# Ledger of designs, part 26: designed miniproteins, single chains, continued (4)

Each design is a single chain, and the fold is of that chain. pLDDT is the mean over its residues in the fold that is shown.

## One batch from the design tools (miniprotein)

Design m12876
Fold by ESMFold2-Fast:
Structure m12876 (fold): chain A 56 residues (1-56)
Amino acid sequence: SMEELRELARRYGVSVEGLKGAAAAVLSGDPVQIAAAMADLGVSREELERIAELVA
């Protein structure tokens, strides 16, 4: 939900658009995009995949 997305955005100190970008990186399957999203959010790949599931 949008409310859950806003809460996650606050938790990671990013925008909702940033979370959607991170989710798109996971869905792309591109290792470079995934690595960039992990670095930008400061999270592990496992956490990034969980964020992508919540955004979808």
Scores: mean pLDDT 79

Design m12877
Fold by ESMFold2-Fast:
Structure m12877 (fold): chain A 97 residues (1-97)
Amino acid sequence: KVEEVREQAERAMAETDLDEVEREVAELALEIEIWQLENPDPKFAFGVTLTRVPEEKKEEIIEELKKKGFETILLFEVRTLEEVREARKKVEEVKKK
């Protein structure tokens, strides 16, 4: 399963004309998906967007996910490579537990 997901994502990224931020986001999303397949946690919720979300909407989403039983919620708005790298570091912290 992990190898299939990795191969499909790597092929899609290689064939798609992504900018550097979009590619780093895709790689981060792939790493998260692979980690979740290897370490299933139904209380983990992860979201990355290149679009700004109003603060009130973010709070509503987080509260709804908490009510549904998600204990770890990671929501990132990224526009730059630095922001993607910061999100990646936070993901690595969650993986360490």
Scores: mean pLDDT 69

Design m12878
Fold by ESMFold2-Fast:
Order: C-alpha cells, then sequence, then structure tokens
Structure m12878 (fold): chain A 88 residues (1-88)
C-alpha cells in the first residue's frame, strides 16, 4: 500500500532530522514533508522543487542559504524514497 509505505518513509526521515538537524530546520522540513504528502507530489515535482531552490540560492545567496540547501537535499532524499515505493 502506497500510503503506508510513504508514512514509513516519513517516519524514517523525521527520525533522521531529529537526530541530525537543528530544531528550526527540522520544523521547516517537517512542514514541507506534510505539504508534499497531502498534495500527492510526484518524485519529479519534488526533485524539481529541490533543484529550483538550489539554483535560486546559488544566484541569490541569503544569510540562511545553508539551511535551505540542507532542506533541498532532504527533499531530494524524500523524492528518491517515493520513486522506489512507486516502482513496486
Amino acid sequence: EREKKIEELREELVKWAKENLDPETQERFLRFLDYAIEGRLTPEQLRRAAELTKEAIKKNPLPDSERYLKLAELVERFAEGVEEIEKE
């Protein structure tokens, strides 16, 4: 079942974020993750969102650029997980 596997993937990524990221970056990632799951975003849409974020930061660096880059990388990891689930 897709929904159960997506929820398991969410739980793994949430656990990793809690162990490895600061609280603010954790909260931003969790909010995006919930948005992506509710919106049924495809792996392609998720990867494109991450790519656009990285490109925007590269062209217009912000004081918090590193946090947004980490968030984009986590979105790419989520996209890979969703793609693996959908290949089944």
Scores: mean pLDDT 76

Design m12879
Fold by ESMFold2-Fast:
Structure m12879 (fold): chain A 62 residues (1-62)
Amino acid sequence: MDAEELKRKAIEGALASGGPAGGAAAAHELVKLGLTSREGQLRAARAPDAETAARAVEEGII
């Protein structure tokens, strides 16, 4: 499983959606794939916008 490719796709999807819901959805998919930490998921879920959520997901990927 290519973690970098999945991370890139999740971040691009979150930014393309244009809102915090996109970031949360991306974080959820990465958790299902085992590619983000619990801390990253929590930060993404609390993010006020998609860019902040995408950044949290990126920081949470181990």
Scores: mean pLDDT 60

Design m12880
Fold by ESMFold2-Fast:
Structure m12880 (fold): chain A 83 residues (1-83)
Amino acid sequence: MLDQLTDQLSLLIQQAMALTPPELRPEVNRLVVEAMRATMDGDYDKAVEHLEKAARLLEPHSPEAAELLRQAAQLVRQAKQQS
């Protein structure tokens, strides 16, 4: 089910990046790339940490983008419980 998880994460991340202010894009992009790599490595705790950090960074600037990344973190938490 990793393919389904990574597809859903990719869609949520793409939506969040579209709503990310240009000045935050490099830092947010770094965090979501690290989250995707951690997910593929099976390190779900690190993936959640990176996604939540990105969401917190976005919260005062784009609450909608922050919520999309929190949804991504929740999907990773659910995947961890199935593993």
Scores: mean pLDDT 84

Design m12881
Fold by ESMFold2-Fast:
Structure m12881 (fold): chain A 61 residues (1-61)
Amino acid sequence: SAAESARAAGLAGNATGAGAGAWDLAKHGIDPEAARQAVAAGRAGNAEEAARYAELSGLKM
């Protein structure tokens, strides 16, 4: 899922690259506010926040 991808990107410490998973989440047109928060958290390397906001965007399997 996008939430898992965002979390994996954050856990990998891809703060400088913004993490592919977290970035893709924002691009998929899911709730823009939550998606932006997920990307920002992923960029900061905060996997927990990234996953949380990804789920809040309504993306769930």
Scores: mean pLDDT 56

Design m12882
Fold by ESMFold2-Fast:
Structure m12882 (fold): chain A 84 residues (1-84)
Amino acid sequence: MIKVVDPSLSLEEKAKEYGLEVEKYKDHAIVRYTDGEKLAQFLGSLAGVYFTEPRGDVGTIRTLAAAIGATVDEEKKTVTIPLK
C-alpha cells in the first residue's frame, strides 16, 4: 500500500514510518532496505514527490536518490544520503 508521511518529520522518523533501518553519521546517513516500494516512497518523501500508485523499480529508486544527492548500492541493499 502507498504511504504518504508528514514532510516535516526528521530523516529518522520518516525512515521508521516506512519500516526502514537508518544509521545516522555526522555527514551522512545509511538506509537499509528490503522492499523497493517502501524505499521509493521514503526517497520520494525526501525529494518532495509522492505516488498515487506503487513504484519500487530500480530506475525509480535511482532517479529519486539522485534528486537528493544519495547513492544506491543494490548489492548491499543500502542508500547513502549526504547530510550538511
Scores: mean pLDDT 71

Design m12883
Fold by ESMFold2-Fast:
Structure m12883 (fold): chain A 96 residues (1-96)
Amino acid sequence: AEQELLEEARREAERAEREGLPEEEKKARVKELTKRLLMEVYGMSEEEAEAFIEALEAGDKEKLLEFAEKILKRAREQGADPEVLEESEKAIEAER
């Protein structure tokens, strides 16, 4: 499901670029898809998803790292593979 949503988002972005849609419309479409992905796949609330998108647009690295840590914590609580969790933690630490 997650991979299908990501592939759909990618195809939509490529179509929008090829059809020459206005930049504002492209941004609105990407925000909508990102919000849906965060809510449906990562279990974020609408408020959390909107805050994440705002952090992305602002380039707020600290805020983005906080969201990454929250996602990692939820994945750990849901019984994700310990090796995958350890690699994800190392990736987050490398971005600090």
Scores: mean pLDDT 69

Design m12884
Fold by ESMFold2-Fast:
Structure m12884 (fold): chain A 117 residues (1-117)
Amino acid sequence: MEKSVVVIAHALVTADGKVVSGALAFDADGTPLKVEVEVTEEDGKAVVKAVALDEDGNEIASAEAVVDTAKKGELAVAATATRVTEDGEVTELVSTVGTGTGAAATAAIAEALAAQR
């Protein structure tokens, strides 16, 4: 049976220029999945990469949110939906990014969730 997965990564630049990051991954039933998060800050950008893993530690979905660290108050959300076959093949269904506003972030999440269903 095919399994669908969504991973969501976010990055927010605080008023002090700090990056707050996080990630969540879940399957079609809403079951949380293991997520590894890497945060890299280089050349005035912060990159938050989230990788969802299966039970064997294989990558099944990834999302990357990028913010400009000079843009205090900027929010970026990246969401990726994938389908994993019974044979372990991974197909990306959608990858979306919303930057700057909560509306753009909400739209990115909604698109990934729609592709998962």
Scores: mean pLDDT 76

Design m12885
Fold by ESMFold2-Fast:
Structure m12885 (fold): chain A 86 residues (1-86)
Amino acid sequence: PASEEEIRELAEKMREALKKNNLPVPSEEKLLEAARILLDNRSGSLTEVKKKLKELGFSEEQIEVMIKLFIEREAEEGLELIKEAI
C-alpha cells in the first residue's frame, strides 16, 4: 500500500495541477483520498479509478487532469529509475 508521505506528495501535485488548469480545488480530505485511490490502483483499471473519483464528487475535467498528472508522475519515476541503472 502507498505510504502517507507518498499520498500527501501526490495530493499536493494534484492541487497544483488543478490550479494551473483553473479548475476548482477540492478539500484536502478529497485530494488525499483521490491520491490514495490512484496509488492503490496503479496496477488496476483506469475505469475503476475514474468511477471512484466520480463517487468522491470530482468533475470529469478534474479527473482527467489528476489522471494525466498521475500517469506523467509514474512515467517520470520510471525514467529516473532507468537513468539510475545506467
Scores: mean pLDDT 75

Design m12886
Fold by ESMFold2-Fast:
Parts: sequence; C-alpha cells; structure tokens
Structure m12886 (fold): chain A 70 residues (1-70)
Amino acid sequence: STRQTVQKLMNEFQDAIDNKDLKKVLELAKQAHKTLPESLRQSLAQNLRDLMTKAGVPQSKIDEVVSLLL
C-alpha cells in the first residue's frame, strides 16, 4: 500500500539520519521523487524537514534533500 511505502521510506530516512549518512539520505530523496506522486512527496517533504531539523541537520542540507524529493 502507498501508506506502507511512505512509512518504510520514513523509517529508512530516520536510519540514514541517525547514522549521519547524508549520501543515503540524498539517494532516498531521489528514489522517492521517482516512485511517489507529487501530493505524497509534499507530505513526505514536510515530515522529513521536521525530522532533519530535530536531528540538527544544517538548513542548507535540508533544503537540498527536500529539493531532490519534490
């Protein structure tokens, strides 16, 4: 289901952020861009902004990731 796909992607983003693997975060954002419809990418982008901000990721990197996702 689409909800399960989004949840799996959020879990993978959380793991990559926790491991400080920015390369993996960028790869996941590109994959989500190719696989998800625009409305779900917008919802995911907002959740990802909140997640990365809480983790202390620099705003410039958050903007880069979100741009690749959208």
Scores: mean pLDDT 83

Design m12887
Fold by ESMFold2-Fast:
Structure m12887 (fold): chain A 69 residues (1-69)
Amino acid sequence: MKLTPEELLEAVRIADTNGDGKVTPEELAAAVRAGRLTPEQARALLNEVDTNKDFTIDEEDIKKLEEKA
């Protein structure tokens, strides 16, 4: 269940339906319900990318992930 930085970036792109560079818990839940993301991918994004534990993946979190991929 550990995703690569590339897999995490793809999961962010799937969840960020607004293209605003932020992924909220509601967007993650909606993507999982729509079958676009697995629950494991959503959990990995929150655990590995959400560094400030506010349950929102912002533009800064995404840029750090892009540097690893």
Scores: mean pLDDT 71

Design m12888
Fold by ESMFold2-Fast:
Structure m12888 (fold): chain A 99 residues (1-99)
Amino acid sequence: SMAEYLKKLEEKEKEYEEAKKKLEEAEKELEEIGADEATKRAFEFSKLALEIYEKLKKAGISIEKAEEAMLAGVKAAKEAGDIEVGKKVAEEKVKKLIE
């Protein structure tokens, strides 16, 4: 029914808003790595996160799981001191969700 459709739409909007907030927090943590290049990489990581959220949304996979994958990537980037490591960790976890 139309009422069921609208309810699902509201639930998806809430998930998206929460995911956006987590993305902002992840960007802040990546900036803590502390170079101009790290800031640029954080921006690229954010673009990747949006692409991942879009893919998972289309696949009907929970945005919460995408959020967890992105946060794990941020943690890996901080521990390694290399944002590229974090991107790979996030991408790998997302691939497992789609596969």
Scores: mean pLDDT 66

Design m12889
Fold by ESMFold2-Fast:
Structure m12889 (fold): chain A 83 residues (1-83)
Amino acid sequence: MDAEKFREAVLKASEAARAAGGRVLPATLNEDGSLDFSDVPADPETRRALARFLELLRHYYETGEIPPVAPGEPVAALDLREV
């Protein structure tokens, strides 16, 4: 997978999440292109918001578009940190 395309997908999904009032979570991009969520709280609300963010990314890979996010929907925006 192209690292630049992955960053663009994460940025677009995070931007949509922020526009909907989503929770900003720290994530580290590993050298293999995976995301490290070790610093993310393990509470049910945060996990639900993170699961929704991953659903946005999955939809992007299936359709080439970020799906619409409703205002107040439990969704995460990632503050992406590079190693």
Scores: mean pLDDT 74

Design m12890
Fold by ESMFold2-Fast:
Parts: C-alpha cells; structure tokens; sequence
Structure m12890 (fold): chain A 76 residues (1-76)
C-alpha cells in the first residue's frame, strides 16, 4: 500500500497512540494540538507535531504545506 499523508488533530491519549501506530505502518504523520505538552510528547516519539489552534492561520499553513490525504479529528 502506498504511504498516505495523515494529519491528526488532538493529541490526547487516543490521538497520540493513533499517530504512533500509523507512523509504524509506514504513513507520514503530522499532529496538531493547542497543548504544548502533548505536542512535545509526540515529538519525543519521533513524530512531527505543531502547537496550533486548528482554526488559526498557522494550522491552515501547516495543512496547505503538508497536503494530507486524510485528516483524523481526535479532539474531545
């Protein structure tokens, strides 16, 4: 299967575990969360993540540059 570009919004417990599993399966994964601690934790797992509000210009720029094939909303 061709690697897919997957964006995960919300890096709580489920979002972070989902990101790790998808990266292990060979996909390109990027995460976004407003919470700096969640972003830093995911980065320590070797996955690219950004501190941003999903409704911000920063998040829009990340999405436009990354061009995800799939977006997973894992926010509460």
Amino acid sequence: MKPKKILIIGLGFIGSLTAVQLKKQGHEVVGIDINEGRVKWLEKQGIKAYVADINSEEAKKIIEEFKPDLIIDATP
Scores: mean pLDDT 82

Design m12891
Fold by ESMFold2-Fast:
Structure m12891 (fold): chain A 92 residues (1-92)
Amino acid sequence: DVILKYLKTKLPNASEETLKKLAKAVELVAKEGLSLREAAERLGISQSTVTYALRVVLDLSDSASPKEITNYLRLLGYEEIIEALEKKLSLL
């Protein structure tokens, strides 16, 4: 829910279906601990789409590599990501 709300603010022109897939990709990797590949396979999307969703949610640059994304997730944890998104939403 928080991830979906945040993605709506960052990607206002994206369809509801696209936003739901992106939000689920973030959840599968950050909360459930799936690899970028495993999340992509489960959702029927590309790994680049999964990395894009994570870059948007984590506020990382387009140059952020899959390794950098994975290291950042390992540092933050899922609960900290959700708290950061809630704080960002409260400032919008």
Scores: mean pLDDT 81

Design m12892
Fold by ESMFold2-Fast:
Structure m12892 (fold): chain A 67 residues (1-67)
Amino acid sequence: SSARHRQLVLTAIGAVLRGLGDLLDGDREAAVETFRRTLEEHPELAPLLAELTASNPELAAAFEEAR
């Protein structure tokens, strides 16, 4: 269970970093798609993704659009 939890946390962090990279490149649609695919594969990550994106308004908006 700890190994699965660690993998899920790393998946969420990876999605946030990819989404941030997409936004820095001006590609909001790519950021939304990254979060959408992550939520389709791991819907249980929604609360963690909300927490990780909360401090960046653009990233939080892209995540909410993906839901």
Scores: mean pLDDT 87

Design m12893
Fold by ESMFold2-Fast:
Structure m12893 (fold): chain A 100 residues (1-100)
Amino acid sequence: MSAKLETPVVDNEKGTVTVTVSYSVESGKSYNLRIYYREVGSGENPEWHFLGHKTNVTGSGSLTVTVSGLTKGKTYEFRGYYREAGSGPWVLADSTTVTV
């Protein structure tokens, strides 16, 4: 399994970020995908927010989600996770950071 975050699309005027996870799954396997985000604070432990998921993915494809209500000038971290369907721990696929 491979999964990565594409370059996020930021709309600073609307306070939105569109995030895409692209994936490629081995023949005969299926995976679950999740995307989370958080505000990056100086010295704080900001809580992770669930943003979207896709279940039982096979072959190659993508999961695209948009988050709104973000604050201009703030920095946000996005993380994509995967887990083999029905087994195993969540694996961090990729992370990216954007300033709105």
Scores: mean pLDDT 83

Design m12894
Fold by ESMFold2-Fast:
Structure m12894 (fold): chain A 91 residues (1-91)
Amino acid sequence: SEKERLIDLAVETIVRILEEEKDPVSAEFYIALVLKDLVDRLKEMGYSKEEILEAVERIGERVLSRITDPEKKEIAKNVLERVKKWVEEKL
């Protein structure tokens, strides 16, 4: 499905950002952009707030399972928590 393709693309892109971007602030910024683009696309496709939150949670689980570096895990966790709060409060 298109939703699964977008989720897969977000996971791969976020993992790449965490591996290649050396500046934590830049990494958080780019990851937030990837997740916001995903949320906007899923909303445009007619998915509910609850379904969008589930997609973000699944992305977080898949990203965190592939990262071993504790600092990179913390970056990912911080951005995912902020995006989830944004979705809950603004959608």
Scores: mean pLDDT 88

Design m12895
Fold by ESMFold2-Fast:
Structure m12895 (fold): chain A 65 residues (1-65)
Amino acid sequence: LTREEAEAAVRERLGPDARVLLDSSREEFADGEGVGLAVLDDPVRGLRLYRVEAVGGRPVLTELP
């Protein structure tokens, strides 16, 4: 999984206003690795945090409680 693929998935799911906080030292991530966080400052629902992980060669976003 590349950084570009992970960023694209965040933009696709959360929209262009989401902030992507990926490990800046890495351009590729192995399956099962944590890639970083995505942050959405939603004016209606407040601050939302998402974990970004590489699963099966795909970026998976999981909302944190």
Scores: mean pLDDT 73

Design m12896
Fold by ESMFold2-Fast:
Structure m12896 (fold): chain A 61 residues (1-61)
Amino acid sequence: DADVRVGIALIYHGIANILEKKGDLDGAIETYRKAAEIAAQSDPELAQELRNRVEELEKKK
């Protein structure tokens, strides 16, 4: 069910984006990490993009 996992990862990505927009960097980082974990086996490229986003946000703290 790779398609379902990618869909769930994209939902978490959307939630993380909302948290980031609200200034909740810790919440955004946690949610991006969850999205990356879900995407890791089904879409490694998406998982890497999400991990890179976590690194960028960690540098802002």
Scores: mean pLDDT 81

Design m12897
Fold by ESMFold2-Fast:
Structure m12897 (fold): chain A 79 residues (1-79)
Amino acid sequence: SAELNRAIGLVLRAIGELFTAEHSRDRAEVEAALRQARETLREARRLLRTTRDPEARRLAELAIRQAEEAIRAAEEKLA
């Protein structure tokens, strides 16, 4: 389904953003990961509110958790 594919994409994006926030030593890359993670969080929250697919819902919740962790990691590194 389109919603399931979107949810999978959001999880993969959030994992990539978290990996960059945790492992990058480049300030510009961490700042970009922070901006991207905030957008991924917005998209995942929207999907969670609108989807009626239980699997897409579970993956949207996972994407939210991963994006929130990416934001925390990036903000701590940039402080």
Scores: mean pLDDT 90

Design m12898
Fold by ESMFold2-Fast:
Structure m12898 (fold): chain A 66 residues (1-66)
Amino acid sequence: SETDKQIIKLQVVRDMHIIARDAERFLLERGVKAGKLTPEQVAAMRRAIENTERRIREIEEQIRKL
């Protein structure tokens, strides 16, 4: 159905954001362990992760409403 096609498209975009979020988390963990990040850089990276997580939730809500 047209609805099924739309769901698949949204799932692909969601999965791309999940990959980005996981990469962001990995880079933050590595940077903290290396002791090379300032508190300001850590805060900025955490904000980027939160923004990506918000995008994932928005897409999941769109899928739910279909």
Scores: mean pLDDT 90

Design m12899
Fold by ESMFold2-Fast:
Structure m12899 (fold): chain A 100 residues (1-100)
Amino acid sequence: VEELIEEALRHYEAAVASPDKQAAIDHLRRAHYAGAEARVKELLENGVITEDEAKARLEKSRANIDAFAAWLGENYTAEQLRAIARRNLEVVRKELEAKK
């Protein structure tokens, strides 16, 4: 789980540093994928969900993330996307510090 959260952190950092809108969207999408995988893995390892439920949740999360990334691309500027990434980066860092 921690490794996936660290992967999300790296993608948020890359999104903040992104040279253009497409790069920012791609890194935000990958960060959200890693976050979704971390959440599903945690639920599965704690016996809260089954393997079949984990697969269904991941498929739905990825579809929702892809739709959201497309919506961001249509509605936000590169600078606004970097601001979103910066805010998410702070939230993820705070969560990791709380787990230590």
Scores: mean pLDDT 81

Design m12900
Fold by ESMFold2-Fast:
Structure m12900 (fold): chain A 95 residues (1-95)
Amino acid sequence: MKLGKKVEVLEASADKLTVRAEGLGPGATRITAVAFDEDGNLVGRGSGPANADGSGTVEITGVAKAGKYRVFVTGWNADGGVVSASEPVEAEVKE
């Protein structure tokens, strides 16, 4: 996967992460995000629409424990193809 898009974590809570992504590309219509725990288990996911400017916000649900997570964001076009992917972003959920 080609990396090169910036992803920012806007907030973190015990049960939800909010992630904002920019630079998803002009063909992106949907965003997905997944969260992995420190042991590499998939513990959370979210999806949402991509804005026409190539930005978007995703709420990741399922993160029920305090700790450190790696978040990956992917931008998808209308045909279900991947147009962009983020580098992994570390997020910390506080108790």
Scores: mean pLDDT 73

Design m12901
Fold by ESMFold2-Fast:
Structure m12901 (fold): chain A 83 residues (1-83)
Amino acid sequence: SAADAAKLAEAAREGLRAVRELAKQGRYDLAAQVAKLLAQQARSLGFDEVAELAKRAARAMKQGDIDKALEYLERAAEAAEAA
């Protein structure tokens, strides 16, 4: 629904802000957990593209590829906003 899409878009932008801040602090495990939570929320609402992008962001964060993780989260937020 449009209401679910709007809620997910807000959650994705909040998640991106939180992950960027945690990454600045070197808290990569917590940043990955935020991305996983976003992926779970997107899946529960039926937004598979957002869920896959957030899942890839969490994996990249765990692998130490911070720039790639942030790129995936930006794409997840854009996909949620376009939904």
Scores: mean pLDDT 85

Design m12902
Fold by ESMFold2-Fast:
Structure m12902 (fold): chain A 80 residues (1-80)
Amino acid sequence: MSAQQNAQTIADGLVKLAEEDEKRAARAAHAVGDAALRMSPEVQRAMAEGLRQAAEEAEKLGKELTARAAREAAERLEAA
């Protein structure tokens, strides 16, 4: 599957997790970001985009802790 398809699947999973356990979703967002930092620049960009999307969806759901964690993880990937 493409890097963007994989990133989208992970982003969707983070949003679903945030609905059940916001703190776990926030930790998962950071873990996903850290894992992507070891991957190619293409994967890092795709994952940063997915994390930005997850942050927007989490914010719409009032899951501010998850939204912040996902944005911070995306910013780290964009800076790499």
Scores: mean pLDDT 84

Design m12903
Fold by ESMFold2-Fast:
Structure m12903 (fold): chain A 100 residues (1-100)
Amino acid sequence: MEKELEELEKEVEENKDNPAKQIEIALRAISLAQEALKQGDFELALRALEVALKALEGVLSPEEMEKLRRIYEKMKKAKTKEEMEKYFQEFVDLFLESLK
């Protein structure tokens, strides 16, 4: 997962002018975050979601980005696995709705 995260961070910078590729990178990063959460690696999950946010800055509106960042901030402050999983699901749901 760590090497995959580093590769995604590089791809975000290389594809900043390609919205379709940035959506693909965001989906990949969200998938890594889900795997990290299942393994109890909350720090890696948050790092993966930060990569997704960077990818989406060129794709989503400022209002949509603000909503995703607020959920991300709640995840950073989450003290239980249940809170972290709840906010992760809210993040995914909002992201998928923003692509419609």
Scores: mean pLDDT 84

Design m12904
Fold by ESMFold2-Fast:
Structure m12904 (fold): chain A 86 residues (1-86)
Amino acid sequence: EKEKEELLKELEELDKEVREKADEWAAETDEEKREKIREELKELLKKAILYLLKMGKEKELEEIMNTHGSEEMKEIYKEALEEYKK
């Protein structure tokens, strides 16, 4: 039970960081800074996806990727799946 609570808390923190980073990216007008923010966002997204996979939400993630996933997000999802299976 405590392990699930810890995973949920970490996932909530990651979700907040992802949203904040995405907002930062949307507000940034400097292309070099936007690329740096994008790289940081990719790392956060991959970590969040990995946590969701550990929580058994693979089907939900697949649905989201098929409906709203960009090429880049689908790539991150594939990388997270590879890491999860190892």
Scores: mean pLDDT 75

Design m12905
Fold by ESMFold2-Fast:
Structure m12905 (fold): chain A 80 residues (1-80)
Amino acid sequence: LKKEAEEHYELGLEAEKQGNLEEAIRHYALSADLYTQAGDYESAAKSANLAAKVAEKAGDTDTAKQFQGLAEASAALAKA
């Protein structure tokens, strides 16, 4: 789980560098989900925040708000 989350995080960074915003969002979202399953809420929040930023860059405000909410929820769980 955690290793798979890390791999998807790296794939998201690569997709973003290539300008493939949709792929970057998918990889960051999957990374956040896998980190959540692993109990690593701090890393899940980081991945969700990156998905939100890329969605905003793509002009998808609704998707960006959704991932911002997920990042905030994950960050709160990390502090609990």
Scores: mean pLDDT 84

Design m12906
Fold by ESMFold2-Fast:
Structure m12906 (fold): chain A 100 residues (1-100)
Amino acid sequence: MSVEELLKKAAEYFKKAAEVARQAGREDDSQGFENIAKEVEELTKETDPEEKIIRLNSLLIYAAVGIAVLKDSTDPAEQEIRKLLEKARDYLEEAIEKLR
């Protein structure tokens, strides 16, 4: 996949996490994931590779923290959100590797 395709996939998984959070009544989490998805989509248009890598690494840290917080959750919605964040993280990591 191209970097643009990988970032579009990452944004898709953040949007899916936002929808699961919304359905579970977690509006603040849903809004957070929607905002991160928008940032990822904006980064598909960033032409400076160094700036793009810096911003993508910040989003990667956000996903990693979210996964860590949800790691031992027994709540089905939180387990689904964690899996979706893991997919988003994996696509972000692959995009960053292709930019290096």
Scores: mean pLDDT 86

Design m12907
Fold by ESMFold2-Fast:
Structure m12907 (fold): chain A 58 residues (1-58)
Amino acid sequence: SMMDRMRDENRRMSDRYMRVLQDYSADPDDPELQRQYNRTQERFNRQTDRMVRERQRS
């Protein structure tokens, strides 16, 4: 179902977010890691919004 795919995507994004956060925390002076962290956080927030919308539609 769409919700199963979104749950799997959300889990992958959560795992990605945690790895990026760990990398950024290890080297906070790296501007590329800072940009990667910001981008991943924005994507995670958008995914969360999409999950909320789908939950309301079911």
Scores: mean pLDDT 76

Design m12908
Fold by ESMFold2-Fast:
Structure m12908 (fold): chain A 94 residues (1-94)
Amino acid sequence: AKIRAADITLDEATLAEARALGATEEEALALELALVLAQAHRSEEARARILAEVEAYLGPEVAARMEALYERALERPPLSEATLEALRARLRAA
Protein backbone atom coordinates (compact mmCIF):
# COMPACT_ATOMS: atom_id res chain seq x y z
CA ALA A 1 0.00 0.00 0.00
CA LYS A 2 1.19 3.54 -0.72
CA ILE A 3 0.27 4.60 2.83
CA ARG A 4 0.22 1.87 5.50
CA ALA A 5 -1.99 4.00 7.76
CA ALA A 6 -4.62 4.04 5.01
CA ASP A 7 -4.84 0.22 4.90
CA ILE A 8 -6.86 0.21 8.13
CA THR A 9 -10.45 -0.32 7.07
CA LEU A 10 -12.91 1.91 8.86
CA ASP A 11 -16.07 -0.15 8.49
CA GLU A 12 -19.01 -1.58 10.41
CA ALA A 13 -17.35 -4.97 10.94
CA THR A 14 -14.27 -3.43 12.56
CA LEU A 15 -16.45 -1.28 14.83
CA ALA A 16 -18.58 -4.31 15.75
CA GLU A 17 -15.46 -6.30 16.68
CA ALA A 18 -14.21 -3.48 18.90
CA ARG A 19 -17.62 -3.20 20.57
CA ALA A 20 -17.51 -6.96 21.25
CA LEU A 21 -14.27 -6.26 23.15
CA GLY A 22 -16.20 -3.88 25.42
CA ALA A 23 -15.54 -0.63 23.57
CA THR A 24 -18.30 1.81 22.71
CA GLU A 25 -18.75 2.69 19.03
CA GLU A 26 -17.04 6.04 19.60
CA GLU A 27 -14.14 4.44 21.49
CA ALA A 28 -13.64 1.82 18.78
CA LEU A 29 -13.69 4.51 16.10
CA ALA A 30 -11.35 6.75 18.12
CA LEU A 31 -8.91 3.85 18.57
CA GLU A 32 -8.88 2.95 14.85
CA LEU A 33 -8.45 6.57 13.81
CA ALA A 34 -5.77 7.24 16.44
CA LEU A 35 -3.80 4.26 15.09
CA VAL A 36 -4.22 5.50 11.51
CA LEU A 37 -3.25 9.06 12.44
CA ALA A 38 -0.24 7.91 14.48
CA GLN A 39 1.09 6.27 11.31
CA ALA A 40 0.03 9.21 9.13
CA HIS A 41 2.09 11.74 11.11
CA ARG A 42 5.00 10.53 8.97
CA SER A 43 3.15 12.36 6.16
CA GLU A 44 1.32 15.65 6.65
CA GLU A 45 -0.50 15.08 3.34
CA ALA A 46 -1.77 11.68 4.53
CA ARG A 47 -2.98 13.28 7.77
CA ALA A 48 -4.91 15.96 5.87
CA ARG A 49 -6.54 13.35 3.61
CA ILE A 50 -7.59 11.12 6.49
CA LEU A 51 -9.07 14.03 8.47
CA ALA A 52 -10.98 15.22 5.39
CA GLU A 53 -12.41 11.71 4.93
CA VAL A 54 -13.41 11.55 8.61
CA GLU A 55 -15.17 14.92 8.32
CA ALA A 56 -17.03 13.79 5.19
CA TYR A 57 -17.92 10.38 6.64
CA LEU A 58 -18.61 11.16 10.32
CA GLY A 59 -18.98 14.94 10.49
CA PRO A 60 -16.88 17.85 11.77
CA GLU A 61 -17.29 17.04 15.49
CA VAL A 62 -15.69 13.61 15.11
CA ALA A 63 -13.01 15.06 12.81
CA ALA A 64 -12.08 17.60 15.51
CA ARG A 65 -11.80 14.82 18.10
CA MET A 66 -9.60 12.79 15.77
CA GLU A 67 -7.36 15.80 15.16
CA ALA A 68 -6.91 16.05 18.95
CA LEU A 69 -5.92 12.36 19.01
CA TYR A 70 -3.46 13.06 16.18
CA GLU A 71 -1.83 15.81 18.27
CA ARG A 72 -1.40 13.36 21.16
CA ALA A 73 -0.01 10.73 18.77
CA LEU A 74 2.68 13.18 17.58
CA GLU A 75 4.22 12.99 21.07
CA ARG A 76 4.80 9.26 20.55
CA PRO A 77 7.05 7.47 18.07
CA PRO A 78 5.18 6.21 15.00
CA LEU A 79 3.60 2.80 15.47
CA SER A 80 5.56 -0.01 13.85
CA GLU A 81 3.77 -2.05 11.20
CA ALA A 82 3.99 -5.11 13.48
CA THR A 83 2.36 -3.23 16.37
CA LEU A 84 -0.35 -1.81 14.11
CA GLU A 85 -1.09 -5.28 12.68
CA ALA A 86 -1.25 -6.79 16.18
CA LEU A 87 -3.72 -4.15 17.37
CA ARG A 88 -5.81 -4.44 14.20
CA ALA A 89 -5.85 -8.24 14.53
CA ARG A 90 -6.97 -7.93 18.16
CA LEU A 91 -9.89 -5.69 17.16
CA ARG A 92 -10.89 -8.02 14.30
CA ALA A 93 -10.48 -11.27 16.28
CA ALA A 94 -13.18 -10.36 18.85
Scores: mean pLDDT 55

Design m12909
Fold by ESMFold2-Fast:
Structure m12909 (fold): chain A 66 residues (1-66)
Amino acid sequence: MVLFDVTAVKDYTATRPDEITLKKGQVIKNISEVVFPDDEWVEITQADTGETYRIPKEAVEITPVT
């Protein structure tokens, strides 16, 4: 299974319960799924919990870690 690291490139404050708050430089590890529903948002699923969160695509860099 390919896992991803999601690195925040800027601060973002969640405005909806399905969003996650990010601080610039924060790394979210162990992401099992990344989906791009549109040009503005990305959806990430954490491998440990199965929870899916939406974040602005412009606020993050996504790196596969195999």
Scores: mean pLDDT 79

Design m12910
Fold by ESMFold2-Fast:
Structure m12910 (fold): chain A 65 residues (1-65)
Amino acid sequence: GAAARRAELRRRAEEIAAEYGLPAEVAFDIIEHYDGDLERARRAAANLARLGARDTAEGVRNLLA
């Protein structure tokens, strides 16, 4: 169900956040932006971390643009 899917995506967001040094909420937003495509989400998180944007509103906006 939707609740189980959200719990799984949240757990994956915490894993990605820890790996790339991002806030878990930012990682979760990235996963939701890509409709749960974890491969694309990991690539986007790596790009955000490389740019040094991390948890800034501008960095998240640039990632999602």
Scores: mean pLDDT 73

